# Designed miniproteins, single chains, continued (4), part 50

Each design is a single chain, and the fold is of that chain. pLDDT is the mean over its residues in the fold that is shown.

## One batch from the design tools (miniprotein)

Design m13707
Fold by ESMFold2-Fast:
Structure m13707 (fold): chain A 100 residues (1-100)
Amino acid sequence: SEMDTLWRAFLADLQLIAKQVPSVLPFVRERVREALASTDREERLRLAEETIRKLAEVGSPEVIAQLAEMVRAAAEAFREVDPATAERLERLYREIEEKR
């Protein structure tokens, strides 16, 4: 489905950013694996939020900037397919930006 394609792309982007933060990479890989195995939107969002917040806490300013842009782009991509997911990602983007 288009939804699953967007989720796979988003989770892959999270994992790619996490490669720049080796200490957090195992944490991110575990949440990504669980999110990919889940069919529940709220569980996928919870796991993505945990991953995003951990990366924002530990990442360098450059990594946090990349993370914020990726989350913003994901929110835009989800807007027409799943507006509820888009809104949650937009809130996460604002949360990341306000803490920079």
Scores: mean pLDDT 87

Design m13708
Fold by ESMFold2-Fast:
Structure m13708 (fold): chain A 100 residues (1-100)
Amino acid sequence: SEEFKERVEQMLKDIEKFVNEFKEKLLASTDPEEQLALIDEARRLLLGAVEKMREAGVPKEYLDKFVEIVEKAFNELKKKASPELQKRIDEAVEEIRKAA
């Protein structure tokens, strides 16, 4: 159980690193089409991560932490986003939350 907990904690750290790198990449982009494509790519990757966690039997408490990490990063992005990008972010976050 200790080794499993360490693996899950590492997975959450890897996800936090991914969303922070994603946030920096999106904030560096000045092209609206590129920004929307980046959100869609992040959504696909994060949904894939949820599926892998669920298949691995990761407890709901860690899935909830995963959702908190994603929501925090995406909410920070919304503060500087256009209305269209805000809507795309909200749709991505809702889909990820429902999947977890």
Scores: mean pLDDT 84

Design m13709
Fold by ESMFold2-Fast:
Structure m13709 (fold): chain A 89 residues (1-89)
Amino acid sequence: MKYILKVKVVFKNKESAEKLAKDLEEALKKIEGLLSYKIKIFEEDGKYVLIITAEFEDKESAEKAKKEIEKVIEKYKEDVLSYEIEILE
């Protein structure tokens, strides 16, 4: 079974979105069970939306990635308007 991690983060400004995207990419690359990932940043109604989709070999790798991503998002919490993280099978 493959596990998919979906992350959506909404920001007030582009600079914070780009910095978080870089830190999240570095965090994801450290997860051994990572198979693939995609990162998108786009503007919607004067806000910036970051979407990450990552595939993992097993649930443990996906859960570890979710935990590391939550830590990185917490570091940027003053610039983050909302975020959603889910793991799908």
Scores: mean pLDDT 83

Design m13710
Fold by ESMFold2-Fast:
Parts: C-alpha cells; sequence; structure tokens
Structure m13710 (fold): chain A 89 residues (1-89)
C-alpha cells in the first residue's frame, strides 16, 4: 500500500508524490514541502480513514475536497501555504 498526495500551490501548480503507507511525518514533509505538523496530521487522518480522500489546507484543516476545490482554495491561501489531497492506494 502507498499514500498518494497531490500538492496544490498558490501559483496553480500541482505536484503528485507517493510515499509508503508507513511513511513518517518527516518523510511526507520533505516530499511535499509542508510542515512536519501538517504532514503528521494528514497521515493520521489518512490512516484512520483508508477509503477516503483526505484534504488538508495549511493552517485550516478541511475534511474533504475535490481536486477542483483544492486548486481554487490553494490560490486563495496566504503566499507559501498549500493544500494537500491524500489517499491510501
Amino acid sequence: MKIKIKVFRNDGSVEEVEVPADASGKEVAEATGASVETATTLLRLVRKHPNETIAFAEGNPINNASEEEALELAKRLPEGERVLLAKLV
């Protein structure tokens, strides 16, 4: 099993990363550029809800978002903040 994470940035860029299902918050933070706190919270939620796509906006945890909603939200966040969409696959 792997975790797929899409990273949505203010400039409209989208990056996709994959990490092992047992990855640490530090590994996810390095892969995404998010803080270790954000990465750790995202991993906890993804592992608790393995059949769901988990959405997390830096500074503002959100329970769910489509890719289109994540893209629009990321453009409205403070500069340097991002939206993460993660799912177990």
Scores: mean pLDDT 78

Design m13711
Fold by ESMFold2-Fast:
Structure m13711 (fold): chain A 83 residues (1-83)
Amino acid sequence: MKQELIEKAKKLVDELLERYPDDPVVREAAMTLYVAIENIEKGDKEAAEQYIKEAERLISQVTDPEARELLREAVNLLKEALK
């Protein structure tokens, strides 16, 4: 179910914010994904897709490889939820 993918993405975003409080790029990417999730839940697919693209741009600037992989997993879950 698409809702299960959204809930898994939310947990990853929360984990990123808890584990990387001092990484401003990770925080901005995670917060951007949170806004994408809110737009998916409101049914605004177009806005959600724009925030996912912005998050992907921010993820390219993340230097921590573990944080980058967790952020990419969240992006992939949200892209799958939008299919």
Scores: mean pLDDT 86

Design m13712
Fold by ESMFold2-Fast:
Parts: structure tokens; sequence; C-alpha cells
Structure m13712 (fold): chain A 66 residues (1-66)
């Protein structure tokens, strides 16, 4: 379900915030989540949700290597 997938991405972004990710990264992820919520159809919503999740995952990997 669209809302469930968006919630998973929101939880991932909140986890990034707790890890001290840069505000620019957090804002970018939040903008992607907003596009997902504003999407006209499920496919568009899933694409933006996937981008937010990918950004969160890549940012966590970058943090681990620091």
Amino acid sequence: MKEENIKLAEDAVEELRKLGAPESVIKTAEDMLKKARDAKNEFEADVWTAFALILAAVSKIAKRNA
C-alpha cells in the first residue's frame, strides 16, 4: 500500500536524522517524500518513495565508513 511504503521511508529518514546526517540530505529526502505523497498515481508514489529509501541507505553506508 502506498501509505505503508511512504511510512517505511519516513522511518528511514528519521533514523538518518538521529544519526546526525547533514540537513541538506534530510531536506532532500523529505522533499522526495513530499513528492511521493503528492503523487497522482501509485507508480509515481513508489518511485519517489524508492528514491528516498535509496538516499537513506546510501547515507547510512557513508556514515559507517566515516
Scores: mean pLDDT 76

Design m13713
Fold by ESMFold2-Fast:
Structure m13713 (fold): chain A 57 residues (1-57)
Amino acid sequence: SALAAALLKTYGGLSDAQVAEIQALVAAGRFEEAAALLMERMGMSRESALAAVELLA
């Protein structure tokens, strides 16, 4: 969702390029890879990262 993407950019401190990378992985169905990037860059748990990916899908 656009709202989840905006929150990742503003709240998570992610750049436009980093948000676009995560969105591209989600669009490709590569949810585990998108979640791994969220875990690495934002320090969130796997469960939280997967929930965020679901909101982006």
Scores: mean pLDDT 77

Design m13714
Fold by ESMFold2-Fast:
Structure m13714 (fold): chain A 96 residues (1-96)
Amino acid sequence: MSLGVEELEKIFDELDTDGDGVLENVTGEKVLRLQGFLKRYLDLDIPLDGVLDKEVVLAIMKAAGVPNPDNDGKLTKEQWLKIAEVVEERAKKDEA
């Protein structure tokens, strides 16, 4: 199954309710769906109570190898797409 960068981009756009291109302390059912992707493709087993908080964001970036120089817990669309590419590449290897 191709997870698709498209599916993850759509999740970002739906969580980015103010359209500023940044996710900060977001909550919702889609965050719980993201937990499954993190566990399967990033081998990241962290408790997600439906909140994409600073600690969760930093853990995701670290596991995906995406730099966060400001360490502020803000997840930009550019950083999200880099994470999505890592997830998709690992998913492609899992299909083999």
Scores: mean pLDDT 69

Design m13715
Fold by ESMFold2-Fast:
Structure m13715 (fold): chain A 54 residues (1-54)
Amino acid sequence: SPDGLQQMTDRLLTALRRLMSPEEVEEIEKVMSKLSPKEQYEYLLNKLQEIADS
C-alpha cells in the first residue's frame, strides 16, 4: 500500500540519518525530492546497501 511504502521509506531515512553526516543526509533529501515514492524507497535501499558493503 502507499502508506506502507511511505513507512518503509521513513524507516530507511531514519537509519541513514544515524549512519551519515547531516550534510550527506541533506544531499539525499534533495535527490529524493525529485523522485516518485517507489524511486525514493529504491534509492534509500541502495544507499543503505552501499554503506553495508563499505
Scores: mean pLDDT 82

Design m13716
Fold by ESMFold2-Fast:
Structure m13716 (fold): chain A 84 residues (1-84)
Amino acid sequence: MKEEEEKVKKLLEELKRLLLELAEKAVELGLLPESLEEVKERIEEQMKKWLELALKKVKEGKAEEVIEKLEGAIELARKEIAEL
C-alpha cells in the first residue's frame, strides 16, 4: 500500500513536470489565451485534486488502475511536447 502511494506520488510529480513544460511551450507558441502564470496555477490546483483522488483509490485497492492511467497520461504528455 505505502509503496504504491509512493509510486503514485512520483508519477504525479512527473506528470506535473511535463504539463508545466507543455503549458510553457503552448503559451510561447500562442496556442493558449491565458498567461503562463494563470496556466501554472490551474495545473497546480488540478495536480493537488488528482493526488487526493489517486491516494483515495489506492486505499480502495485500485492502485493498478491509477498507475496505468497516470502512465498513460505521462506518455500522452511526452508525445504532445515532442510534437510542439
Scores: mean pLDDT 81

Design m13717
Fold by ESMFold2-Fast:
Structure m13717 (fold): chain A 75 residues (1-75)
Amino acid sequence: QPEEDVKKLEEDLARIKARLAAGAPPFQVEVDIALGLIRATVALNYYKKQGEKYKPYIEKIEKIRDELVALGDAA
């Protein structure tokens, strides 16, 4: 389900942001960021193969991926 995949990625991103806001050291979220990026890449590859009907979900997943990259670059 594309909605479920987007929701899981949004929840992953929200958990990482919440942990950083709570004062977790950057190194403790590096694995979570890496796993989130892998999940986003897998989902993007899957939905891009399924065609145009998934374009809105692809755009949402790309935005989440970009935010995860930015968090990794800031650490």
Scores: mean pLDDT 80

Design m13718
Fold by ESMFold2-Fast:
Structure m13718 (fold): chain A 81 residues (1-81)
Amino acid sequence: SKKELQEKAEEMIKKAEEDLALLEERFKDNPEAQAAIEEGRKAIDDFKSKLPSLTEENFDKEFNELLKKLQEVGRKLAPYV
């Protein structure tokens, strides 16, 4: 159901936000890493703004776009880990 999809997304978003906060502290002195982390935060915020209006039909597409953006942030951070 739409409610179950939203609840699952909210849980995953919370974890992603917590992970980004830990990365921000780890890379506080690295401007390039900080820029990548901010891209991740923006992607999460954009998705959160859309979440209440998402239908079951468009949920998977929008959620997968968020996951793709977060994966790209991870790739940009990989050289610094």
Scores: mean pLDDT 82

Design m13719
Fold by ESMFold2-Fast:
Structure m13719 (fold): chain A 66 residues (1-66)
Amino acid sequence: GLEAEKQRVLADIDEVIERAKKLGDEETVAFLERIKQRLEQAPVSEDNVAAAEIAVAVAKTILDNK
């Protein structure tokens, strides 16, 4: 269900934050922490989960290009 998807995305965010921290990418850390807070505070919806997944994919692309 959506709650399980939300928990998966939150775990993905935490993993990418740790990767960004190891790379010294403070901007990507701050970006993902904002996305995490939005997902935690927002109502559980497909749109909110999808928006967070897109943000994680963008962050991964930024880190992969370093």
Scores: mean pLDDT 84

Design m13720
Fold by ESMFold2-Fast:
Structure m13720 (fold): chain A 80 residues (1-80)
Amino acid sequence: SELDEVVDRLLKVMKRLVDEYVAAGKPLEEIEAFIKRFKEAVLALIRHEFPDLSPEELQRVEDRIEKFAKEMLEEAKKRL
């Protein structure tokens, strides 16, 4: 679906940028702040671009984004 394609693309961008921040030796606090802001921006974008999403579909997407953000933060912590 278009929704899943947009989410997939945005999550790939998050992973790439987190990987670059870790490689650049950025402090954990900066990486954590980036992940939080990116997650909030993605959720806002999805709500704006897909206003007709059912509550169930919106919850599924929010859970997916939250889980991915948490996994990226945990990965960054292990690599620092």
Scores: mean pLDDT 86

Design m13721
Fold by ESMFold2-Fast:
Structure m13721 (fold): chain A 61 residues (1-61)
Amino acid sequence: SAEEREALERRILAKVFEALESTDPAEQEALIAEMEALMRELGVSEEQIARAVASVRAAIA
């Protein structure tokens, strides 16, 4: 449903912001993995997921 999709999108954004705010590399990787899982559940393509992960990792570095 649209409501379930919106909830998943909010959860993905929360994981992104948490990863960017974290100073613990292990926590950052766990949050990125959770983001990937949620994006797959939302039906995002593997190419788009890879680009999102690369962007978050670049922002952390």
Scores: mean pLDDT 84

Design m13722
Fold by ESMFold2-Fast:
Structure m13722 (fold): chain A 57 residues (1-57)
Amino acid sequence: SAADEARRGEELFRAGDLGGGARALSRAVKIAGTEEAIRAAREQGGDLAADMLEVGG
């Protein structure tokens, strides 16, 4: 799900895996679109992932 990919992206970014985090967020967007991926990330408490989606596209 988009929420699972957003959570994975958050965890990878916090671990310093910028490439893995970006790929996970790209999958979240592909599943649900950017707005829904941001919403899912915020609901998971993934503010870093949500911020990356908002500024990165």
Scores: mean pLDDT 76

Design m13723
Fold by ESMFold2-Fast:
Structure m13723 (fold): chain A 85 residues (1-85)
Amino acid sequence: ELEKIKAVLEQARENIEDIAKRYLTPEQRELVLETVDEAYELAVKRGISREEALEMLQRLARFVDEAIKDPSRVEELVAELREWL
């Protein structure tokens, strides 16, 4: 159950890393991935449900979409996401 959630999160992280490599600077990419890793670590420690995992993935998808559309906002978007966590 938790292992299946972890597998889905790891796949999403790989997709985020691939997108970030194409659209963001190395520094912005590192900041985005560190924030995603923090979100995943907290979620796993809390033992999130499938529904909670889906909500988190939807939130992360919006974060990544906004970051690639306007990379100048990456630091702002990371701060907002960290406060949401």
Scores: mean pLDDT 81

Design m13724
Fold by ESMFold2-Fast:
Structure m13724 (fold): chain A 73 residues (1-73)
Amino acid sequence: MVLDVALPEGARPGDRVELRDEAGRLVARGTVLADGRVEAESVAPEEARPISSYTVVVTGADGSRREIRVALP
C-alpha cells in the first residue's frame, strides 16, 4: 500500500520506514518513494485496535535513525 505520511526532515527515496502505534508495536514497514510517499506492507494484521497517534521511524542507508510522532485527528 502507498501511504501519504509525515516524514522527518532528511528522509530520502529508498530509506527504510517503520510505522509504530502508541504502544510501540510495529504496524507497517516500507520504503520512501521518489515522491515522498511511503510504500508499506502491514506486519500486524491480526489485531484491530484504535490508534490516536503513531510514530514514523526512518532509517537511512548510513544507518541513521530519525523519528516523528504524528497525532491522528
Scores: mean pLDDT 72

Design m13725
Fold by ESMFold2-Fast:
Structure m13725 (fold): chain A 92 residues (1-92)
Amino acid sequence: DEAVALLQEGYDALLQYLASKDPAHLDRAREAFRRAAELAREAGDDRLVAIAERNVALIDEVRADPSQETIQTALLEIQRDLAEARALAAER
């Protein structure tokens, strides 16, 4: 599933941001989640749209507060969302 692959790309980009502190990785994470939301919307998958839009908002929170606590909270929430999205894709 291309949308699930984009959610994984966004998660990996946020992990790279945690390691490097390079804001280019936040831009990559946000764009991946935005594209995932776009694909989910085109497919009529309202649940996946909500997940992807939530993940975009989490990246915006990290950009506003790049503290270790905010980044770790975002990673945990995105990881749970990714696991849910993968489980949904496996049922297709």
Scores: mean pLDDT 86

Design m13726
Fold by ESMFold2-Fast:
Structure m13726 (fold): chain A 87 residues (1-87)
Amino acid sequence: LSDEELETIGRFYSAVFRILTDPTTPQELKDAANTLLRLLGELGSQGKDDEALELMRELSEALSKAKTWEEQLQAIQEQTRRAQDVL
């Protein structure tokens, strides 16, 4: 892993865990985030690291631009569909 890849992974997990640890986050958004983390684990177990990294990069960018929890949910659901398609 390059330093840039490690930074991308760090940004992704920081953003997702903020969603999971915030007590005001709707349960639907927390459930979606947990589902995505499980699918990322499955991608890693299959050696699909490039696909997982690209998903993390795109989601981190989308989450940084999201203004509402509904936009965060939409971004997570989009990447969840992508992860399922490559599994």
Scores: mean pLDDT 84

Design m13727
Fold by ESMFold2-Fast:
Structure m13727 (fold): chain A 87 residues (1-87)
Amino acid sequence: MKRGALYGTIEEVEGRKAVFVGEGDVSDLKPGDKVKVTLTTSDGRVYTGTGVVEELRGRRARVRIEADEDLSDLKPGDRVGLELELE
């Protein structure tokens, strides 16, 4: 199973939708990949959802996320961990 693990920031957030930019292990990922997402906030809150890998540059990735619930506790600039599992 192809996986990624990234740390970074929320760039955009609106309702259930977010854009993440971060760095980490992206060796199993490519642009256009559809992924299952687990997002962990700095205070330990966990969100789940789906995503699409929009961009990869070395170890840096941009991921568009659609969460299973409203991302009410998130704002642009928030630091988060992101675990990705290829669908």
Scores: mean pLDDT 83

Design m13728
Fold by ESMFold2-Fast:
Structure m13728 (fold): chain A 68 residues (1-68)
Amino acid sequence: MTKMTDAEKAQMTKIADALDAIAQRTNNSTLQQLTQQLRQAIDAGDKDQALQVLQQALDELQRHSESV
């Protein structure tokens, strides 16, 4: 059975959609890759993996905002 609930999948998908929109607008290839990994973790229902990838995406977003 998948570790992630349907409600958690819905919430994570909305976050992934927002990150994907930001990545495309800023042309951030690293954030685009992380967003794809997040979607894969959501599809697999792996909550631990999804949270880890989400943290990496947030770290990348913060790094990008301070670097440019």
Scores: mean pLDDT 77

Design m13729
Fold by ESMFold2-Fast:
Structure m13729 (fold): chain A 70 residues (1-70)
Amino acid sequence: MEKEALEKIAEEAKKVLPKDVAERLEEVIKLALEDEEEGARALEELVASLSPEEQQKLLEAIAKAAEEVA
């Protein structure tokens, strides 16, 4: 369940975010699957490094994946 949600977030992000941002998110998701705390920290750092438009797209991708799993 949780792994499927994280994989869905990565898929949605790849469609709407630049390749380098999508690759960074993929690394964050891999890290979160191995260590939830480290993954959460890496996600916070990624979000903080994004433009407002990219942050919005990432949050929309997360919300869409969460809606499907909820």
Scores: mean pLDDT 74

Design m13730
Fold by ESMFold2-Fast:
Structure m13730 (fold): chain A 75 residues (1-75)
Amino acid sequence: GPVPSAPYSEEEVKQILEALKKLVEDLINEGFSKEDIRKFVDAALKALVAAGRITPEQAEKLKEEIDKYIDELFK
């Protein structure tokens, strides 16, 4: 299973995913384009990796999940 002593666990990754989903919804409500929203999400994930909060692998999985969410909202 995941290492419980890690600074940022699977629980933190789930919280980040939920925060990113809310960010996407907020950006849609503000009138941002699909492309701009993807740019903001990519920047946020890069910042989290740079801060050591998530791994690059976790960022990739979060990006895939959020990209699917964005696609569903922009049908």
Scores: mean pLDDT 77

Design m13731
Fold by ESMFold2-Fast:
Structure m13731 (fold): chain A 120 residues (1-120)
Amino acid sequence: SEEKLIEFLLKLQEVRLEFQDEVDKEYEKYVKGELTPEEFYEKVLEIVKEYNKRVLEIAEEFELSEEAIEEIKKLAEETLKKIEEIAEKYKDNPREFMKKVSDEVHEFEEKVKKIVEESV
């Protein structure tokens, strides 16, 4: 139903905002010298993994098909792999790393929305 789709999209938005807040807090620690670049990158990868897990939990809560959940799982794995490659490419540029991670998470969210719209 349209109402369930709207509720799903609102939960995705909440999880994305929490993701961004957590990344921003770790970046602040990095800027203050409390984290090395390597530690900051490791923390961001942990936050991405948690974000992916929460998106899958929402998909299960909304009773998406097994096929839709599997597609989201594959997208999550592909997105994490891309972010790991971005971490290596921008290992000496945390600001660009953060920007590219945000772009990849945004693309993941847009693809998830499309899967959900086609499944409802």
Scores: mean pLDDT 87

Design m13732
Fold by ESMFold2-Fast:
Structure m13732 (fold): chain A 72 residues (1-72)
Amino acid sequence: MTDAEIDAAADELLAKAQAEGLPSVVTRGGLRIALAKPVSRDEVRRALREAQAQGATGAVVFGEGKILLIKP
């Protein structure tokens, strides 16, 4: 995933959360990301970067810097 793809995934997840409410889930680039609480765009981007760096298959964002990474 490039930074542009991470930005797009974060924007998609936040838009979905705004339209449909929480929890929200998006899959992009083989990575499944779930948003459990209202968070900033930067927090979602950080979660995506960390999940990619660790080879995770998913991430759950809880807010206040709390992230659960789902590994294979």
Scores: mean pLDDT 78

Design m13733
Fold by ESMFold2-Fast:
Structure m13733 (fold): chain A 64 residues (1-64)
Amino acid sequence: KSEEIRELGEAGIKAGLSRTQIGILVNVEVNGWSYEDVAKIFGLPSPETVREIVREARERIERT
């Protein structure tokens, strides 16, 4: 888990993600939090917003 967090953090920075986007990605992908819970924690308007951020972040990392 700690290794996964570190690797995602490094990959996210390299891909140009913000600390907030990396935090969202880590909480969804590594910690297994729901989109609803992550939306509440980060003050986002909907779970759909979290899903879109995660998708975009994943695509950026894969392209880097």
Scores: mean pLDDT 80

Design m13734
Fold by ESMFold2-Fast:
Structure m13734 (fold): chain A 79 residues (1-79)
Amino acid sequence: SKLEEAKKEAEELLKKLRETYMPTSEAAKKFAEKYREEWQKKMAEIQKEIGVTGAPLSEEQQLKILEKLTEFLKKLLKE
């Protein structure tokens, strides 16, 4: 349902990101080094907005994470 659709969209965007910016292992390493801090900061912001403190994620929380991740991935794919 909605959760599976959101997971599929995120996976398709991740695949596009890998194909566009990480076509080789060396390119993947350079991309990771360049965007690691931004990626981790964005993940921390998402966790903070959801208010997760040590509990297993609910389906609603998982959807919110995937929505924000999808937005971030779309931003990274912009020229």
Scores: mean pLDDT 72

Design m13735
Fold by ESMFold2-Fast:
Structure m13735 (fold): chain A 85 residues (1-85)
Amino acid sequence: SYVAQARALRDQFNREMDGLLEQTSDPAVRAELRKMRDDFDSVADATIAQIQAETDPLQQDMLLGSLETYGSAVLLSAKNLLKKS
């Protein structure tokens, strides 16, 4: 289901972010990475709720795709933050 795929995306994003957190001991960088994770999780939870309420499979697919695109962008920003630190 699209709901299961969206939950899997959220869980994979959190695992990737946890891996980035393990790469740094800088408290300022860690705080920013945690905020990025928490902000994404809020958007993911809202998107999962929208997918559950949606009856059109095409709209569910578009919502999932938007979440995937957003998650990829946040992960890229997080990786770039680590490289600049």
Scores: mean pLDDT 89

Design m13736
Fold by ESMFold2-Fast:
Structure m13736 (fold): chain A 80 residues (1-80)
Amino acid sequence: MGKELAEESAERAEKAGLLESARTSRDLLERGDYESAVIVSGTSLAVAGHLETAREIARRAREAGLDRAARWIEQQIKRQ
């Protein structure tokens, strides 16, 4: 659950051209830090204006029990 979301979030960031965020997210994922990986990708997508994608990631993060990730992504969406 958390691992799959972290991988998908990193792929979405990469496809959006957020290459440094995607790299950082993948490094965190390889270390088993799925929540931080989702935070990096999700917040970067929100800052870049991909609000619909960021909202999807936040919702899935909450469902996966990654409450910190969902909260941080939602806060970034509110700032955009």
Scores: mean pLDDT 87

Design m13737
Fold by ESMFold2-Fast:
Formats: sequence, C-alpha cells, structure tokens
Structure m13737 (fold): chain A 114 residues (1-114)
Amino acid sequence: KREELEKIAEEARELVEEMLRRGYITEEEAEEILELLEEALESEDVKKMAELLLSALQRLAAILLEQLGRHPDDEEIRRLARRLIELYERLKEVFPEYSKTLDLVIAALEAALA
C-alpha cells in the first residue's frame, strides 16, 4: 500500500509542476498542493498519508474542473484531467473504503470531459 501511495504522490507532484509550467494554476495553489503531498510522503501512518493525498487530489480536481469549464476543448487540460482520473482510480484500488467519495470526483471530471 505505502509504495503505491508514494508513486501516486510523485505522479501528482509531476501533474502540479506541469500545470504550474503551463499557467493552469497559480504559484500559491501549487505551493499548497505540494505541501500536502510532502506531508503525505513524510507520514508514517498509511491512512493519514491517504487522507493527505486525497486532499491534494481534491484540490487538483477543483482546479482542473474550473479550467475545463473555461477551456473545454483544450487538449492539454483534457489530458491532465484524464491523468488525474487515473490517479483517483489507483487510490481507489489501494483504499476501497474511499470508493464512493473518489467515484463522485471521477464522475465530475468525466462529465466535464464529455
């Protein structure tokens, strides 16, 4: 479980860095999300790590949903949103108990991509 959560956190970090580089998020938004990811990686409690990752991914989902609303045909934003859906699906495999919450966010992202 921990190794997979670490991989999810690293891929989420790459997603934040790409979004910042492309101007899809502010430096302040990026710093807040990266801080959550760092706290997750520093956590010795796997459940606490998952909760921090969920918080970081929820912030990313909110930002990408706003970007998709403003630029629905932007292929880069659409690609980043699909990448985030993949991270949510992987987190759901590690923690099935979060499935209902994760499925709601996945459904919202998929609806925005339709």
Scores: mean pLDDT 86

Design m13738
Fold by ESMFold2-Fast:
Structure m13738 (fold): chain A 66 residues (1-66)
Amino acid sequence: MEEELRERLIKLAVEAGIVDEETARHYVDRLKTPEELERALRVAEMVKDGTMTKEQARKRLEAIAA
């Protein structure tokens, strides 16, 4: 459930070129709620769709994880 979403987020963030795998794992380890995971997934999807830059995505992911 949440673990599957965490794994999907890590894979998507790495494939989209936002962060490396180790950094992505650190971000998702700080995301403890399903709502935070869903927001982070939307950010990664926006980068994949070209509606958000990698730099904007890194800042937003860091803010969600804070």
Scores: mean pLDDT 77

Design m13739
Fold by ESMFold2-Fast:
Structure m13739 (fold): chain A 70 residues (1-70)
Amino acid sequence: MLERMEELIEYLRSKGREDLAENIRNALLNPFRPGEETETVRRRAQAVVGADDNGEVDDERFEEIKKRLL
């Protein structure tokens, strides 16, 4: 999971989207914001990297997410 988050951040930086890279880093590596529910944070993290309930990342879904963020 963490390796895929770093891949996504590096990919966005390579495309000139430093703003998105920082937003994802803050959202996924510092997942708790004041007033945010744990379940909402978990679902956001799973959605961003395409992880299942076991924390495993589907490569096909991860590639789709990379395309959609551009």
Scores: mean pLDDT 64

Design m13740
Fold by ESMFold2-Fast:
Structure m13740 (fold): chain A 75 residues (1-75)
Amino acid sequence: DKAAAYTRQGRRYFGVEARPELAIEAYLRALELDPNNEAARRNLLHVLDELAPSSGTSRASAELVARARELRATL
């Protein structure tokens, strides 16, 4: 199933490749195909939590963090 495939791809982008922006896009595509996909929703929220600024990593740009917070507010 394509929604399940996008959910799996998002987990790979975030967990293996350390590409949170690509993970967000993959999870959003999964939710476009299946809005009730609990796994995609849960994993998207997890990625958004990890993008919250904590200390000392300049990996997430201000724009990425702002987008993550906006998406979290709508979920």
Scores: mean pLDDT 70

Design m13741
Fold by ESMFold2-Fast:
Structure m13741 (fold): chain A 56 residues (1-56)
Amino acid sequence: DNEEISEHLEERAKKSKNPEASEHYLLASRHFREGDRELGAEHALLGFRLEEEFAK
């Protein structure tokens, strides 16, 4: 489960046009892989928000 989420976030980082969002997705992926779901979710949400801001 955490590994699948990590892989998804790594793919999202790879496809992101926003380098700050990409960095947050990579950090989120690492935290989920380590079992830190709270910190992983925090970084994933920051990445999502940065992409939304960039798309405006």
Scores: mean pLDDT 79

Design m13742
Fold by ESMFold2-Fast:
Structure m13742 (fold): chain A 98 residues (1-98)
Amino acid sequence: EEERRRLDIEVYHALAMIALAVARKVASPEAQPLLDKAGELVDQLYEHALAGNVEEARKLRDEAVKVLDEMVKIDPSLEPAANAVRRALDGIVAVAEA
């Protein structure tokens, strides 16, 4: 079901964006540029996943995870939000692979 696949990707994308938006409200000023970068990578991953570009989606997930890890090193309070984003990105990639 192509419609179901699209919906699942959109739901995971929305969950990732919500987690980033919540993180942005509490993040230290030093972590804010990394949140902006993570958001950009999440949007790129979403577009590639919708297009069926599974390899590019995986690469963007790996890049996003590195940015999230760097963000948590700067501001450890963001770890729950970073974990929520990781789970959502894994969900997008899994749906795109199916």
Scores: mean pLDDT 88

